# Designs tried in a protein design run: designed miniproteins, single chains, continued (2). Part 49

Each design is a single chain, and the fold is of that chain. pLDDT is the mean over its residues in the fold that is shown.

## One batch from the design tools (miniprotein)

Design m5688
Fold by ESMFold2-Fast:
Structure m5688 (fold): chain A 67 residues (1-67)
Amino acid sequence: SMKKIAEKNREELELLYQLLKEKVSLQDILEKAKELGHEVAKLLVERYIMEGKTTEQILKEIEELKK
């Protein structure tokens, strides 16, 4: 499930959340995730880019995954 993946990969989600709050672009975040080997963050960012979600929508979704 997405929740179990999120809990296991909390560090990846925290970094993703922080970069989004700092208004780093999704493309730059994707590149950092690839360089760091953060596969869960990479897959989430790729999905968000494909869906055309705003930063505010993404932040809310990550907050929900961290519950």
Scores: mean pLDDT 78

Design m5689
Fold by ESMFold2-Fast:
Structure m5689 (fold): chain A 83 residues (1-83)
Amino acid sequence: APLVLEAAPSRADDIVAEITKLMRENPEVRVVLRGGSRAQKLELAERIAQAALELGYHVTTEERDGDLVLTVRSAAVVEAEKA
């Protein structure tokens, strides 16, 4: 099941750390960011994407009904997308 998180600025570091731990343990992680403003959700999504890139993972971001859905996948997916 996807991990559902409130996009609170005060929790951003904790959220990024939790997602980073899940990325190390799993080839795919799905996260739903809700609450806050669109700008706050985008900032948190960028932090998650940066952490994923540092670990060699790829992030796909999708906006759905005001929520941001992030799919984080292993480096193998990134390699497959490079033609």
Scores: mean pLDDT 72

Design m5690
Fold by ESMFold2-Fast:
Structure m5690 (fold): chain A 66 residues (1-66)
Amino acid sequence: GLEKVREWKLHLIKNPDTPKEEQLEMGLEAIRALKEAGDKESYERMVEILSNLLGISKEEIEKLVE
């Protein structure tokens, strides 16, 4: 389910061979899936993780998800 999707996307995002732009797109896709599922807690956690990984503010990531 969504838990496995989050784990998989995080694994790909942490892969050093993945381009930064692709890491962002994969992270945004996972966050959008969590938003559509109504899992607010997992959404907030994923935004925080992606923010820390890419050095982008949580506010910017939330804007990109909209």
Scores: mean pLDDT 74

Design m5691
Fold by ESMFold2-Fast:
Structure m5691 (fold): chain A 85 residues (1-85)
Amino acid sequence: KAEEIKKEIKEVLEKKLEEAKKNKDEDLIALLEFQLLLVNEDFEGAFELFLTIGRERGSMSDISDEEARERFREAYAELEQEIEE
């Protein structure tokens, strides 16, 4: 059952990612990509991707590790809430 739910969540996130790409919302694209890693239970990979993407885009080049972690936790909490609903 958990694998089935995980697959459905992944499909929903992939569809949202395509919509974000259509709107060229780079911040949302980054959030959705790291959420996909979380669904795959790659928490450390998701966190590193979140930081790497932000730094490569320059949007997080001036952000402290504490701020990056806070943003990551916010997005993680939103993902968990979506899974419950």
Scores: mean pLDDT 69

Design m5692
Fold by ESMFold2-Fast:
Structure m5692 (fold): chain A 98 residues (1-98)
Amino acid sequence: NKEELIEKFIKAGMPRDIAEIIVNTAIQTGTPDSTIDAWAKAYPAWKRLGVPQEYFAAAMYYMFKNKKSIADISDFMGKLAQDPSVVDDYVAALRAKL
């Protein structure tokens, strides 16, 4: 259920508009619900690391759009936490949709 996945991100502290974009993109790219759920559970940890929410959303959008594996996602998220500028182009694209 798409709404249940959106609500998991909202409960984790993500704004509804961003949560809707992420979940819709994940579904369109064939991402399993279990993977989307795992990302929602990871979001609070990302906020605690001080990574801006737009950078998390941009990273997820990039990974879903390019159908990356869970291992690739974890590696990219690690790099994003060290250097948020890695996703500047994707952040700009996400902001244009909001």
Scores: mean pLDDT 71

Design m5693
Fold by ESMFold2-Fast:
Structure m5693 (fold): chain A 79 residues (1-79)
Amino acid sequence: SQKEALVEGMLAIYEEKGVPREEALKRIEELLNMEDEERIEKYKKFDTPFDAQAYTAAQLRLIGDEIQEELERRRKALA
């Protein structure tokens, strides 16, 4: 599940940084809420869905790599 992977990856990153889980969860919740809010704002500001899509894809690539690596670390530690 995409949302589960995102949440778990972010939690792993924050945990490594020594951020309390309660604070990390709050930040993740903001990020998840911003997903819809950001879409609306990008479509309105850019006037071009392709620009918003390209920006999101670039961000997801950077975040995705980091999330993927941290998720792997977390699963190894949990097992």
Scores: mean pLDDT 55

Design m5694
Fold by ESMFold2-Fast:
Structure m5694 (fold): chain A 74 residues (1-74)
Amino acid sequence: SEEQVEKAKAELDALLDEYDARIRASRTPGEAARVAQEFAERVREILSKLPDEEAERLGQWFVERLAARHAALA
């Protein structure tokens, strides 16, 4: 359980870094939209594999990090 959460958190953290880099490197609005869609789907997939309690905690952590990155981009 803890091992699953740790791995999921690491995957989400890496995904956020990849997302930032790919959005900044996007050549067109269409490419940026595709990156965002792919990112959202991968986040959902990772969270769906966790038990409710762990998914909720990790979801809160993710929202906090995403909000911080969003504030930097807004």
Scores: mean pLDDT 77

Design m5695
Fold by ESMFold2-Fast:
Structure m5695 (fold): chain A 86 residues (1-86)
Amino acid sequence: HMKEVYPPLISKEDYEKAREELRKFLSEEKADQVLTFLRVAATDPELTEEQLRAMLKKFGLSDEEIERVLEIYRELRKKVAEKVAA
């Protein structure tokens, strides 16, 4: 349901799954930094995938790591879109 106060569009369960996936290939510090950014990025309709790629490169991620992060991002973005549509 839509409310004037912004609802948590990413469930705690989805957030924890994303964190676990990131920790498989990133250091704990980088995984937490990337996850915090992905949480904001997935809920921002103005943020482009190109901007996300640029930020991840600035964090020192390899192209392969960036591609894995984008897969996680797309899943989170889809869940956010489903909640906004409901």
Scores: mean pLDDT 73

Design m5696
Fold by ESMFold2-Fast:
Structure m5696 (fold): chain A 68 residues (1-68)
Amino acid sequence: SDAALAEALANMERHLRDLARRGVPLEEMRKMADRAVATIERRWGPEAAARFRERVEEILEEIEKEIE
């Protein structure tokens, strides 16, 4: 459901922002995001995975701009 996808995204955003505060490299966060996208695709299909990836990539771009 869209609600479940939104919850998964919110959890991922919190996790990525916590990793960024701890100084984890962007490359490691991208690997984690890729694994999460694969899980979403397996669970809910490619359209859900594409929406999840798009938002996660936006979050990672925001983080990248903040940690320079």
Scores: mean pLDDT 84

Design m5697
Fold by ESMFold2-Fast:
Structure m5697 (fold): chain A 63 residues (1-63)
Amino acid sequence: GEMAARYGERAALAAGGDAAAGRAAKEGSFQMDPLLAYERAREAGGVGAGAAGGSAALSSVQS
């Protein structure tokens, strides 16, 4: 239903941001700047939330 679709979309965006942040944090730990990597991934996830109808595909094209 609508509620499931809405939660699914929002959960996917939130999970995507968290996943990207986790990956960036792991890479940043090697460079001793996990927080900076985390912030970058968080910003990317935040922008993705604004593009709810465009998903990752549009985010990748839009520089």
Scores: mean pLDDT 51

Design m5698
Fold by ESMFold2-Fast:
Structure m5698 (fold): chain A 67 residues (1-67)
Amino acid sequence: MEELEKLLSELQKVIDFINTLMENADELIKKYQAEVDKLKADGSKTEELEKAQRNLNLATSLKNIKN
């Protein structure tokens, strides 16, 4: 049954990693929001704005899953 214990340990590591990412979601949201705001002000970097917006949306979704 040692093999099952190893699988459960590996699953726990993945869960802990996801929880760590979720705890840092607020910092990621602030980072990507600032990036979006800067790129909107510049107006010339549409591709970079779209990437920053996608990253912001992903970080926001990650935070929403935690509630």
Scores: mean pLDDT 75

Design m5699
Fold by ESMFold2-Fast:
Structure m5699 (fold): chain A 79 residues (1-79)
Amino acid sequence: AALRALFARWDTNGNGVINRAEFQAWLAARAAASPGARQGLQTFDTNGNGTLSAAEFQQLFNLIDNGNGVIGFEQFQIL
């Protein structure tokens, strides 16, 4: 229930999946709210600048997406 509502909140286009822009916004909010999430992002932040480059973001996104270039609810549940 709560997780479905959270997914709908970050699915700003209402298309039932989270695209790259929506995922980037979610990551930024999560990093601000959680030290653990910040440390997770630091694993992909090879420059140590606190920001993901396009290549670093694509690498992280590819670990989570279902091969379609978007994140569905099932993938979002494990984040």
Scores: mean pLDDT 63

Design m5700
Fold by ESMFold2-Fast:
Structure m5700 (fold): chain A 68 residues (1-68)
Amino acid sequence: GLSKEEVDELVAYGQKLLDENRDRLSPEQLRALGRDMAKVVFKGETDSSLTKEEVIKEMEELRDEYVG
């Protein structure tokens, strides 16, 4: 799984993705996307088969699903 440092970096990256899309999503959608991205990051922490790159890809796919 991901190290603590990698988790912290991915949490910061998730916040960047939310900030970049504030004008495109409602506050409710931003909260939901943030929650769903956080779940993917924490899944990466516990699953030793997941790479940082795979977690980033899943976070970006979630962003794309919410933004359209």
Scores: mean pLDDT 85

Design m5701
Fold by ESMFold2-Fast:
Structure m5701 (fold): chain A 95 residues (1-95)
Amino acid sequence: MDEIKELLEKLRKAESITEAMLIGQELFDLIKNEKSLEKRKEAIEEVLELLKDENEDVRLAAETLAFSIAEYLRSNGETELAEELEKRLEEFVEE
């Protein structure tokens, strides 16, 4: 399992909002430094799945992470991917 998948599993098992947010920050740094567009898209898809989690702390950390990724993608000129992520976030967060 790669480091992104390992951290995604740890995030799902987080026992507090503080732990979830710290794992989310590590995930953001790994996703930001991922050179493969395919792997980055897969990581984003898995983060979006965490928005469906029954644990509110996990969902909040996943939302925070997803918004941070979208903002980074925009600032990095990856506007199309950022817009796709933002549109999907609107559907998940129920506005």
Scores: mean pLDDT 80

Design m5702
Fold by ESMFold2-Fast:
Structure m5702 (fold): chain A 62 residues (1-62)
Amino acid sequence: MMKELQKVIDEISKRGAEASREARERLPPDASGEERAQFLGQAVMKVVSDLGKQLGDLYDKL
């Protein structure tokens, strides 16, 4: 397994956990289940998208 790919996977996991925590802290106490899901989903998907781009850049260096 490529060590660089494993590091990216680890970073995705860490950033996803951080984004989830931040989203929970920013959610209003009266947020509906739908609002909570959308807010958390958007935060996590942005991190995944950003890390996916970094992985693509790494692949281009091979």
Scores: mean pLDDT 71

Design m5703
Fold by ESMFold2-Fast:
Structure m5703 (fold): chain A 64 residues (1-64)
Amino acid sequence: SAALEEATERLTALLRELAAAGASPEERAAAVQRLVNELKEELGLSDDELSLALERAVARVAAA
């Protein structure tokens, strides 16, 4: 869905920014959780859809 793609893109961008900034694991976890909560509220995605978006985002960052 368009919402799932948007969530994946925003999570991918966040993960890349955090990696570039040298964020700690704790800072990464907190930032990801904030964005996941925002995406849930903005896009109405389920926890399962947000988990899938995060898995896809992690895979995209690992492939780069």
Scores: mean pLDDT 87

Design m5704
Fold by ESMFold2-Fast:
Structure m5704 (fold): chain A 94 residues (1-94)
Amino acid sequence: SVRYLSREENFRFAADVLRYVAEKAREKDPELAERFEELARRIAALTADSPAAEQRAVLDEAARLIREAGEKGLIEPEVAETFERFFRALAAGV
């Protein structure tokens, strides 16, 4: 059977993605790495009952920063595009 992730499981996965990108950014762009770490903490604190505007705002910011990391060559462009699409889809689901 096809199992879909719960919204909370998606938030945990999203936080892990941001921590992964933070590690890749740390040497070349430590300020961007800290922004990813902050977003990871914020997303890890979200639930399905969190205000819709807050969920959209943090997920949209994460998508923008992931695109920036790809543009800076901190992660592979295809990986950045995949992660950006994931965060955009998660934001649209609010």
Scores: mean pLDDT 84

Design m5705
Fold by ESMFold2-Fast:
Structure m5705 (fold): chain A 69 residues (1-69)
Amino acid sequence: HMEKLRELQERGVNAETDEERIEALLELAKFYMEQGKYKEAAMVYRAILDRFPDNEEAKKLLEEAKKKA
């Protein structure tokens, strides 16, 4: 559990491109969703959308996280 979370966070920080960073953050947020941490997942999706407002996947998944929070 904690090892997977750390791995996902480190991939986000060490990403070389914005696309890799978005992918890592989406994986982190999906992990939070799987753990029932919907508020944390929503925060990560909002962070993606704050910088990349047209990301369709993050918009859809944020709505799902808000529904379950």
Scores: mean pLDDT 77

Design m5706
Fold by ESMFold2-Fast:
Structure m5706 (fold): chain A 86 residues (1-86)
Amino acid sequence: PTKYRLSKKLRELLEEVGVKEEELTEAEIMAAVLKYIEEKGLRDPEDPGIVDLSGTLLGELAGKERLSIGELVTAVAKAIKEEGKE
């Protein structure tokens, strides 16, 4: 499996959920991002498929404050792959 080197912003975000590694697979990064959402209570209580990322580093990475879980997964995957192309 391909490992991606984490940016400083991704490292800071994932450190909040106990991730210490500098390189992770896309699946490991996605699992950690979902854990961050659950631990911070970022799911919309009326629509758990929607997350509110207002004021979070994850919102900065996604470029939006409110989006679906599917849109978030796509945005994070894009950010990982853009950094892995250097």
Scores: mean pLDDT 75

Design m5707
Fold by ESMFold2-Fast:
Structure m5707 (fold): chain A 83 residues (1-83)
Amino acid sequence: HHMERRKRIAELLKKIADDYYNKALEYAKQGKVPAARKAMDFAESAYIAAGRTEGPENVEKFQAEADKKRAELEKAIEEYLKS
């Protein structure tokens, strides 16, 4: 099956994206807002790359997940800065 290698690459890209998202949340907790947003930019790029690797039709799904995670990060930043 030609998709086995692409599936594994997409899984690795998703893991990279999740790792960057987790770093973004950690930076947000530390009040390092520019670093948090930069880490989220890397996470978004990795999610989009994972979508492209699975197939062009999956890019919108991964873009939606990235948008959702970015919104969650911005909400977390507001909460940490307000306290």
Scores: mean pLDDT 83

Design m5708
Fold by ESMFold2-Fast:
Structure m5708 (fold): chain A 80 residues (1-80)
Amino acid sequence: AEEEAKKIVEELLQHIQELAAQTPEELQQDPEVQKEIAEKLLPKAEEAAEKLKPLAEKSPFAARILEKLEKAIKELKEFL
């Protein structure tokens, strides 16, 4: 459960890091760029959250990760 949750998070974090690295800070304030980032990350983040839900029932570690990921998903949606 914990190792499986870590792999899911690592894959998602890698995708987030790749997109963040390609987006300069000045462009991060552009609504069109924010929307593009949210649109690219949301499906991957939501998929990771769904995979973490059954693990969160069995592992406190997975539950904490899921909580943080759900907050990050909400923040991404705010960047619309």
Scores: mean pLDDT 72

Design m5709
Fold by ESMFold2-Fast:
Structure m5709 (fold): chain A 90 residues (1-90)
Amino acid sequence: MSLETRKEVYELMLEALKLLMQGKVDKAKQLFKKAIDLAKKAGDEKLAKELEELYKKALEAYESGDIPTLVGLTLRVLGELLDIELELSK
């Protein structure tokens, strides 16, 4: 997978988490699915599986009101995105 594609995947995940935290569940689900599908299309089955697990955990946390877990997942995704942006800026 290219760094540009990996960036797009994590940007979709970050936007989905932001929408989920705002209660926009249907839009969040659509973006999670787009990110997972993009990873699968790029041939990164490991990343696709990790994103599916993150998506499931994010929905479960949202439904249970587990805000600390949602914040933690958002920070993880943001960290990955910042690392990718740093690498692309070289």
Scores: mean pLDDT 84

Design m5710
Fold by ESMFold2-Fast:
Structure m5710 (fold): chain A 69 residues (1-69)
Amino acid sequence: MKEKEESLETHAEISREIAALVQELLARPDVTLADIEAALEAFAKEKGTEQTKRMAKTVVAGLRDKAAQ
């Protein structure tokens, strides 16, 4: 099996960091969707893991879909 505990811990940690980053940016009055996207892409690049890149991309796609309305 895959390393269940480490996989869950990494996923939870990345999820918390992404959620915190998005919430922090959304709380700012001058932040645009493009700023959030750039911040998430920078975060994924900094971490360098496939899991982080996948999660960041999913969040960006969801935010873009909401913005398109």
Scores: mean pLDDT 72

Design m5711
Fold by ESMFold2-Fast:
Formats: structure tokens, sequence, C-alpha cells
Structure m5711 (fold): chain A 96 residues (1-96)
């Protein structure tokens, strides 16, 4: 059930990113936080902030972003596609 709920929340985040098409990491963070909630919403006891941080780490890896420029860095359409593909693989792994 916890895996299924995490997969459902990741699907919501993925859909929001596909529809909104954020151009910066800050825009992506705002979208993820809006969809997931800003504070201690939990998915079977897992804080939403942890899930948001996880998705942002995927974005940072694809964009080659350092902590110093993380929030202001631009996301290309190709980098966004790769993040969405990685989210799909994670969702599939959680659902089996």
Amino acid sequence: SMKDKIAEELEKIKKALEESKPRTVQEALDIVNKVSGKTIATVDGVPVSSLASYVLSLIAEEAGITPENFLTAEITDEQREKVLERLDKIIEALKK
C-alpha cells in the first residue's frame, strides 16, 4: 500500500510537470510543492518534503546542476523529458 501510494503521488507530480512544462528548477519546485503540499502531508507516514526533494534530485542530475545555482538553473525540454522518463521507470518499479 505504501509503494502504491508513493507511485500515485509520483504519477501526480509527473502529470503536473508534463502539463506545466517548467523552465527552471524553481518553477519545477513550485509545481512539485503545489501538487504534493508544502508541509507534513504524508504518504503512509512518508513526509511530502522527502518526495519533493527526491524529484528535485532527479531534475538536478539531468540538468547537471550544482547546489550553488540549483534554483535559478534552466531546464531544457530534453532534460525535462529525461526526468519524466526516469519518473516513469521509478513508478513502474514501485508498481512492479
Scores: mean pLDDT 69

Design m5712
Fold by ESMFold2-Fast:
Structure m5712 (fold): chain A 57 residues (1-57)
Amino acid sequence: SLHDFVVRELEKRKLPLERAQDYVDLARSLVEKGFLPESLIQPYVKMLLDVEATYES
């Protein structure tokens, strides 16, 4: 699931797991609004988490 994907990517970056649902909701919202193709959800989430990890280190 998308949630499981986000949890794994958060764990890899040592980021708080309680934020997983927020990233899922954001990605789904962007797809529903037509701003993000479903095929780009995973790359988009990785990009957001890479940015987050830079500032939470």
Scores: mean pLDDT 82

Design m5713
Fold by ESMFold2-Fast:
Structure m5713 (fold): chain A 100 residues (1-100)
Amino acid sequence: MPSPEEQVEALTREAAERIEEAIREGVEKGLSKEEIKERLLEIVRETLERMKAMGFSEAQLARAHAELVATARVLLNEYGFEEEFIEELVRGMREVFREL
């Protein structure tokens, strides 16, 4: 059986891959910054809610959240998004975690 730490890592990696795909598809399809933000926030919310439902601790959820924030910052910067947009998204991701 995979350890809880291995499960957190696997779910976080899956969510990071979904974030990368959502950014790539959003840019390729010419989606608005608001639509891309909404999709990214939904991926983060679904991932954290799923982990909470699986019985992961607040500390494990915080670790996953921190990793997804770091991943989103790196990817959005690589795709040329403005720092103001990145900070707005990060604020939204922190609000999602607070509302769990």
Scores: mean pLDDT 87

Design m5714
Fold by ESMFold2-Fast:
Parts: C-alpha cells; structure tokens; sequence
Structure m5714 (fold): chain A 62 residues (1-62)
C-alpha cells in the first residue's frame, strides 16, 4: 500500500509538472502525507518520509 501511494504521488507530480501547476504539486504531496498516516500510522509515516524533507514536514504538520 505504501508503494502504491508513492506511485500515485509520482503520477500526480508528473501530471502537475506537465501543467506547470505548483499548487497541484503541493496538493499531491499533502494528500500523500495524509493517506500515508492513515495507512501506516504517524510513526511509520515519519520514518518512510525521512529521505524527503518536503514530505516529512507535511507529515509532522498533520
């Protein structure tokens, strides 16, 4: 499920980049962070996002 969420994020980011839509990129990351917490819990979500500062910050702020 985490791998699926990561694939969905990549797909959404690529689509938003093609549209040059910064707001859509930010929204995709925010949705990913929320769904990740729902799927694995806050502690595992923090660990999973350690290598991505932008995603880690979103998980911490939720």
Amino acid sequence: SVSRLASELVGRELLAMAADDQAAIEAAKDEFARRLIETVGEEEALKATESSPSLLQRVKEL
Scores: mean pLDDT 76

Design m5715
Fold by ESMFold2-Fast:
Structure m5715 (fold): chain A 94 residues (1-94)
Amino acid sequence: MDEAFFALSGEEYEAVVAEMERFNAEAQALKDRAAAEGWSDEELRARLEELVARTVERLRARGLSDAAIATFEAMARQAVDRMVADPRLRFAPP
């Protein structure tokens, strides 16, 4: 990710960082709702993928380059995979 960030203009770098921070906050809220409302991993993934698509459209509407959008999308998809596929904290058996 760092190498891709160094390839962006300062304005695009700041925009991608800001949108990733917003995405992570909204994704965490979706994860918290999934736990509270008993969503399946499939439902959570679908909601997270919708969030990625909406953010990509916002970045395009702002006039960011294809490189900046691709950088965001790659980071966001990795975050989705971590949130859905990563195992929860497990109690270690005695």
Scores: mean pLDDT 74

Design m5716
Fold by ESMFold2-Fast:
Structure m5716 (fold): chain A 71 residues (1-71)
Amino acid sequence: ALDLVRQGEELFKQGRLDEAEELYRQGLALDPDDPEVVHRGGNGLVRVLKAQGREDEAERFRRDRLLRGRP
């Protein structure tokens, strides 16, 4: 799952926002309990959503992650 998050980060740098979002979501779905995947994938997904102008979705995801997140 972490490799999917890393690929998402690279696609984000290239401006390929839709593909970056898909990889972040896939990584989070595969290892939802991995702290590194959750931290990096969650932050990456929020950044992609904000870059796409989808701030409401970014805030909803951030809020959900905060309420259920453990370190």
Scores: mean pLDDT 76

Design m5717
Fold by ESMFold2-Fast:
Structure m5717 (fold): chain A 82 residues (1-82)
Amino acid sequence: SKGEEIIEEELQKAVEALKPKSLDDVLTKEQAEALAEAILRGGKKAEEELRKAAEEAAKNVLASVGETLGEAIAKGYEGLAK
């Protein structure tokens, strides 16, 4: 769909522009340590921490272009609603 194409193009631009060079570029040291500890313990806590880490990584990657990507996503949804 048109909205999917717009989102894909903006995501590709953001990935190319922001390309994280290390884990520290997307997660703080404290977040990375919490994730590692949760993985070692296993269970539902590991699943929760993995989800949180993915959300924070996405948030940090989007930080400098978040408005542009957010606008692209919003426009995609608006196009689908019309």
Scores: mean pLDDT 58

Design m5718
Fold by ESMFold2-Fast:
Structure m5718 (fold): chain A 67 residues (1-67)
Amino acid sequence: KKKLLGAASAMAQLALELEKGVISKETLDRATKYVPEMRKKVEEGLEKGIELANKEADKYIEEIKKL
């Protein structure tokens, strides 16, 4: 339960920072704990990182709505 809220928050924060073009190490590390492939996607391209972060955020929000 708490893990889903943490995952959704981490993905939303990462997406916001990627859109601004400034990423903190803490935000990327936190996102990578929930989505291990996130670091590779961000390295492949900012747009790919944003797309994955938004998709994962939506996924966790939908899981929370089921609770």
Scores: mean pLDDT 77

Design m5719
Fold by ESMFold2-Fast:
Structure m5719 (fold): chain A 82 residues (1-82)
Amino acid sequence: GMMEELEKKIEELEEELERLEREGVQAVLDGNYARAAEILRRMAELLEELAKLYEKLGKFDEAQYYRERAKRLREIAEELEK
């Protein structure tokens, strides 16, 4: 049903975020801050998508948490490109 489809999409986005987090950590360790910034921006986009899905589930606190996290990752990405 619709709830099962939303839960599956959340799981897929969480798995992609875990992959990107590992790639982002590796980029920082390699001193590739431009790549790390690109990864953080991509993660922010996925976090906004997660926020919309949690909002559809009526989980507004989780949605707000993911939106705030997305904003913080964009701020970090901007700092890494200085």
Scores: mean pLDDT 88

Design m5720
Fold by ESMFold2-Fast:
Structure m5720 (fold): chain A 97 residues (1-97)
Amino acid sequence: SLAEEVARALAEIPKLAEEEVEYIKKNPEEVEELLKQAEEDIERLKELGLSPEEARRAVEAVKEALKKIKEGKEEEAKEILEETLREHLERVAARAL
């Protein structure tokens, strides 16, 4: 059922956020370059089915997470990524009437 799929996806969010924090921590220069490219090509993210607002929110969340990691606040970075992923999943679930 959709509810079981959503529950399973929600259960994976903490692990995915932790993996993303570790990736950003190990590859900060690559993440900064990807963020720059995403900001320049936000219009192209429409091809991924994201609205320009959703694309901007995702970019801002990763920028804030990177900033927190640089400040040694890895737990705050993880929380930002977890909340962003959860909000995205909730929007997708709401659209799947």
Scores: mean pLDDT 77

Design m5721
Fold by ESMFold2-Fast:
Formats: C-alpha cells, sequence, structure tokens
Structure m5721 (fold): chain A 85 residues (1-85)
C-alpha cells in the first residue's frame, strides 16, 4: 500500500541518518562498538517509520516528523557514547 511504502522509505531515511551519525562517532572514538552503531541505525529506522505513519495519517507536520527522527537518533547516539566509554 502507499502507506506501507511511505513508512518503508521514511524508515530507511531515518536509518541512513543514524548510520551517518554512528560512522562520524566511530571516526572520533575508535573504541565505539559496532553493536552500538547498529542500535543507533535501528533507532533511526524505527523513528523514521513511525514519523512516516504519522505524516501519512496527517497527525503531524513535516517539521515535527523531522524533529522526531533527529531527536531519536541524537538520544540513541548520546546513550551509545555514554555506554562505550
Amino acid sequence: SAKEETMEIAGEEGALLGKKKAEEAMKKYPSFPKEYAEKVIEAGREAGRRAGELLFNREISSREAYNMVTSTVDKALEEALKEAQ
């Protein structure tokens, strides 16, 4: 369905943001574990997928969707960095 396609695309965009942020962290902190990078990527995918659902249903604005995904990725990265020290 169009809804599922929208959610899948938004999920992969969220995962891509998570991957970019995790890769930047791994360059700065060589001790940053791959498992934590995967958690950041997955957090982005899940947030993106949820934001896509809410956008399709017209429950949130594009700005709110963007803020939801970026906030979720940033929180996941912050948690991962604390655990990796």
Scores: mean pLDDT 86

Design m5722
Fold by ESMFold2-Fast:
Formats: C-alpha cells, structure tokens, sequence
Structure m5722 (fold): chain A 72 residues (1-72)
C-alpha cells in the first residue's frame, strides 16, 4: 500500500506501508503534515517518532524517522 503526502511548500513524499494500521495512522498524519512546511513536518515526525519509540512502537517510529529523512 502507498500514501503520498504533499507539504504546504509543495514538497511531495510517497511512502510504502506494509499494514492497514500503518496506512490509517499515516492518513491521519497526512492531514496534519499537509498544513506544514518540509522543515516543520520533519521536526513533528521526529518528535512523534521519539514518542512512539518510548512506547515500544519501534516499527512505526522507524517509519516516521524514514519519512522525516525523505522530507529533509
């Protein structure tokens, strides 16, 4: 499954997801991220990834870090 996020500064990122749960989470994140610039979106994703990592959600944290790296 794939999701495309278009940031407010016109930057576009396409992400492949392996599970329906990841797809739903990224669809919700997409609504927040598309209101942000690339720099703002990357910062938010890294912070969200840190929270997920602290909760033991290592796979989703890794996905958020990957998206942030693609944006920067």
Amino acid sequence: MEITITLSDGKKVTVKVETEEQLVILQLAKKELEGLSGAEAAKLLRRAGDVLESRGDHELAALFYEIADKIE
Scores: mean pLDDT 82

Design m5723
Fold by ESMFold2-Fast:
Formats: C-alpha cells, sequence, structure tokens
Structure m5723 (fold): chain A 80 residues (1-80)
C-alpha cells in the first residue's frame, strides 16, 4: 500500500500546483507543462487501479484521478 499512498500524495501535490497556476494566471507554456505532468500522473494512477484488488485503495485512486482530471480539464479550457 506504500505505492498507492505515494501516488495519491503525488497526485494531490500536482492538483494543488495546477489549481494555484490557474488561479495565478500562469503562462500558456507553464499550463502546457502542468497538463503533461497531470496526464502522466493520471496514467500512473490508472495502472495502479488496474493492478489493485483492494476496494479502499481503488476508491482512493479513483478520487485522485477525478481531481487530476478536473485540473487537466480546467487547463485545457484555459488554453483554448
Amino acid sequence: MAEVDRLVAEADRLADEAEQALKNGASPETLKELGRRLSEAIHRLSDALAATTDPEAAQRLVEAMQRLGRALKAISEALA
């Protein structure tokens, strides 16, 4: 479970960073870089979700993915 804890913590930090960048009106270049990092984190969480048989771990991974997905959507909208 240490890997799930680590992935969720990393996802929370990335989501916080993305939310702050959006609030601060960060440059398109900064938002594009954050978008790449968010997409990579979502992929890692998805792989962990596919590998888990623990319902509690699965729920935590899904919640983290949903938060990152919302941040990624907000970045995509800001870049449009």
Scores: mean pLDDT 85

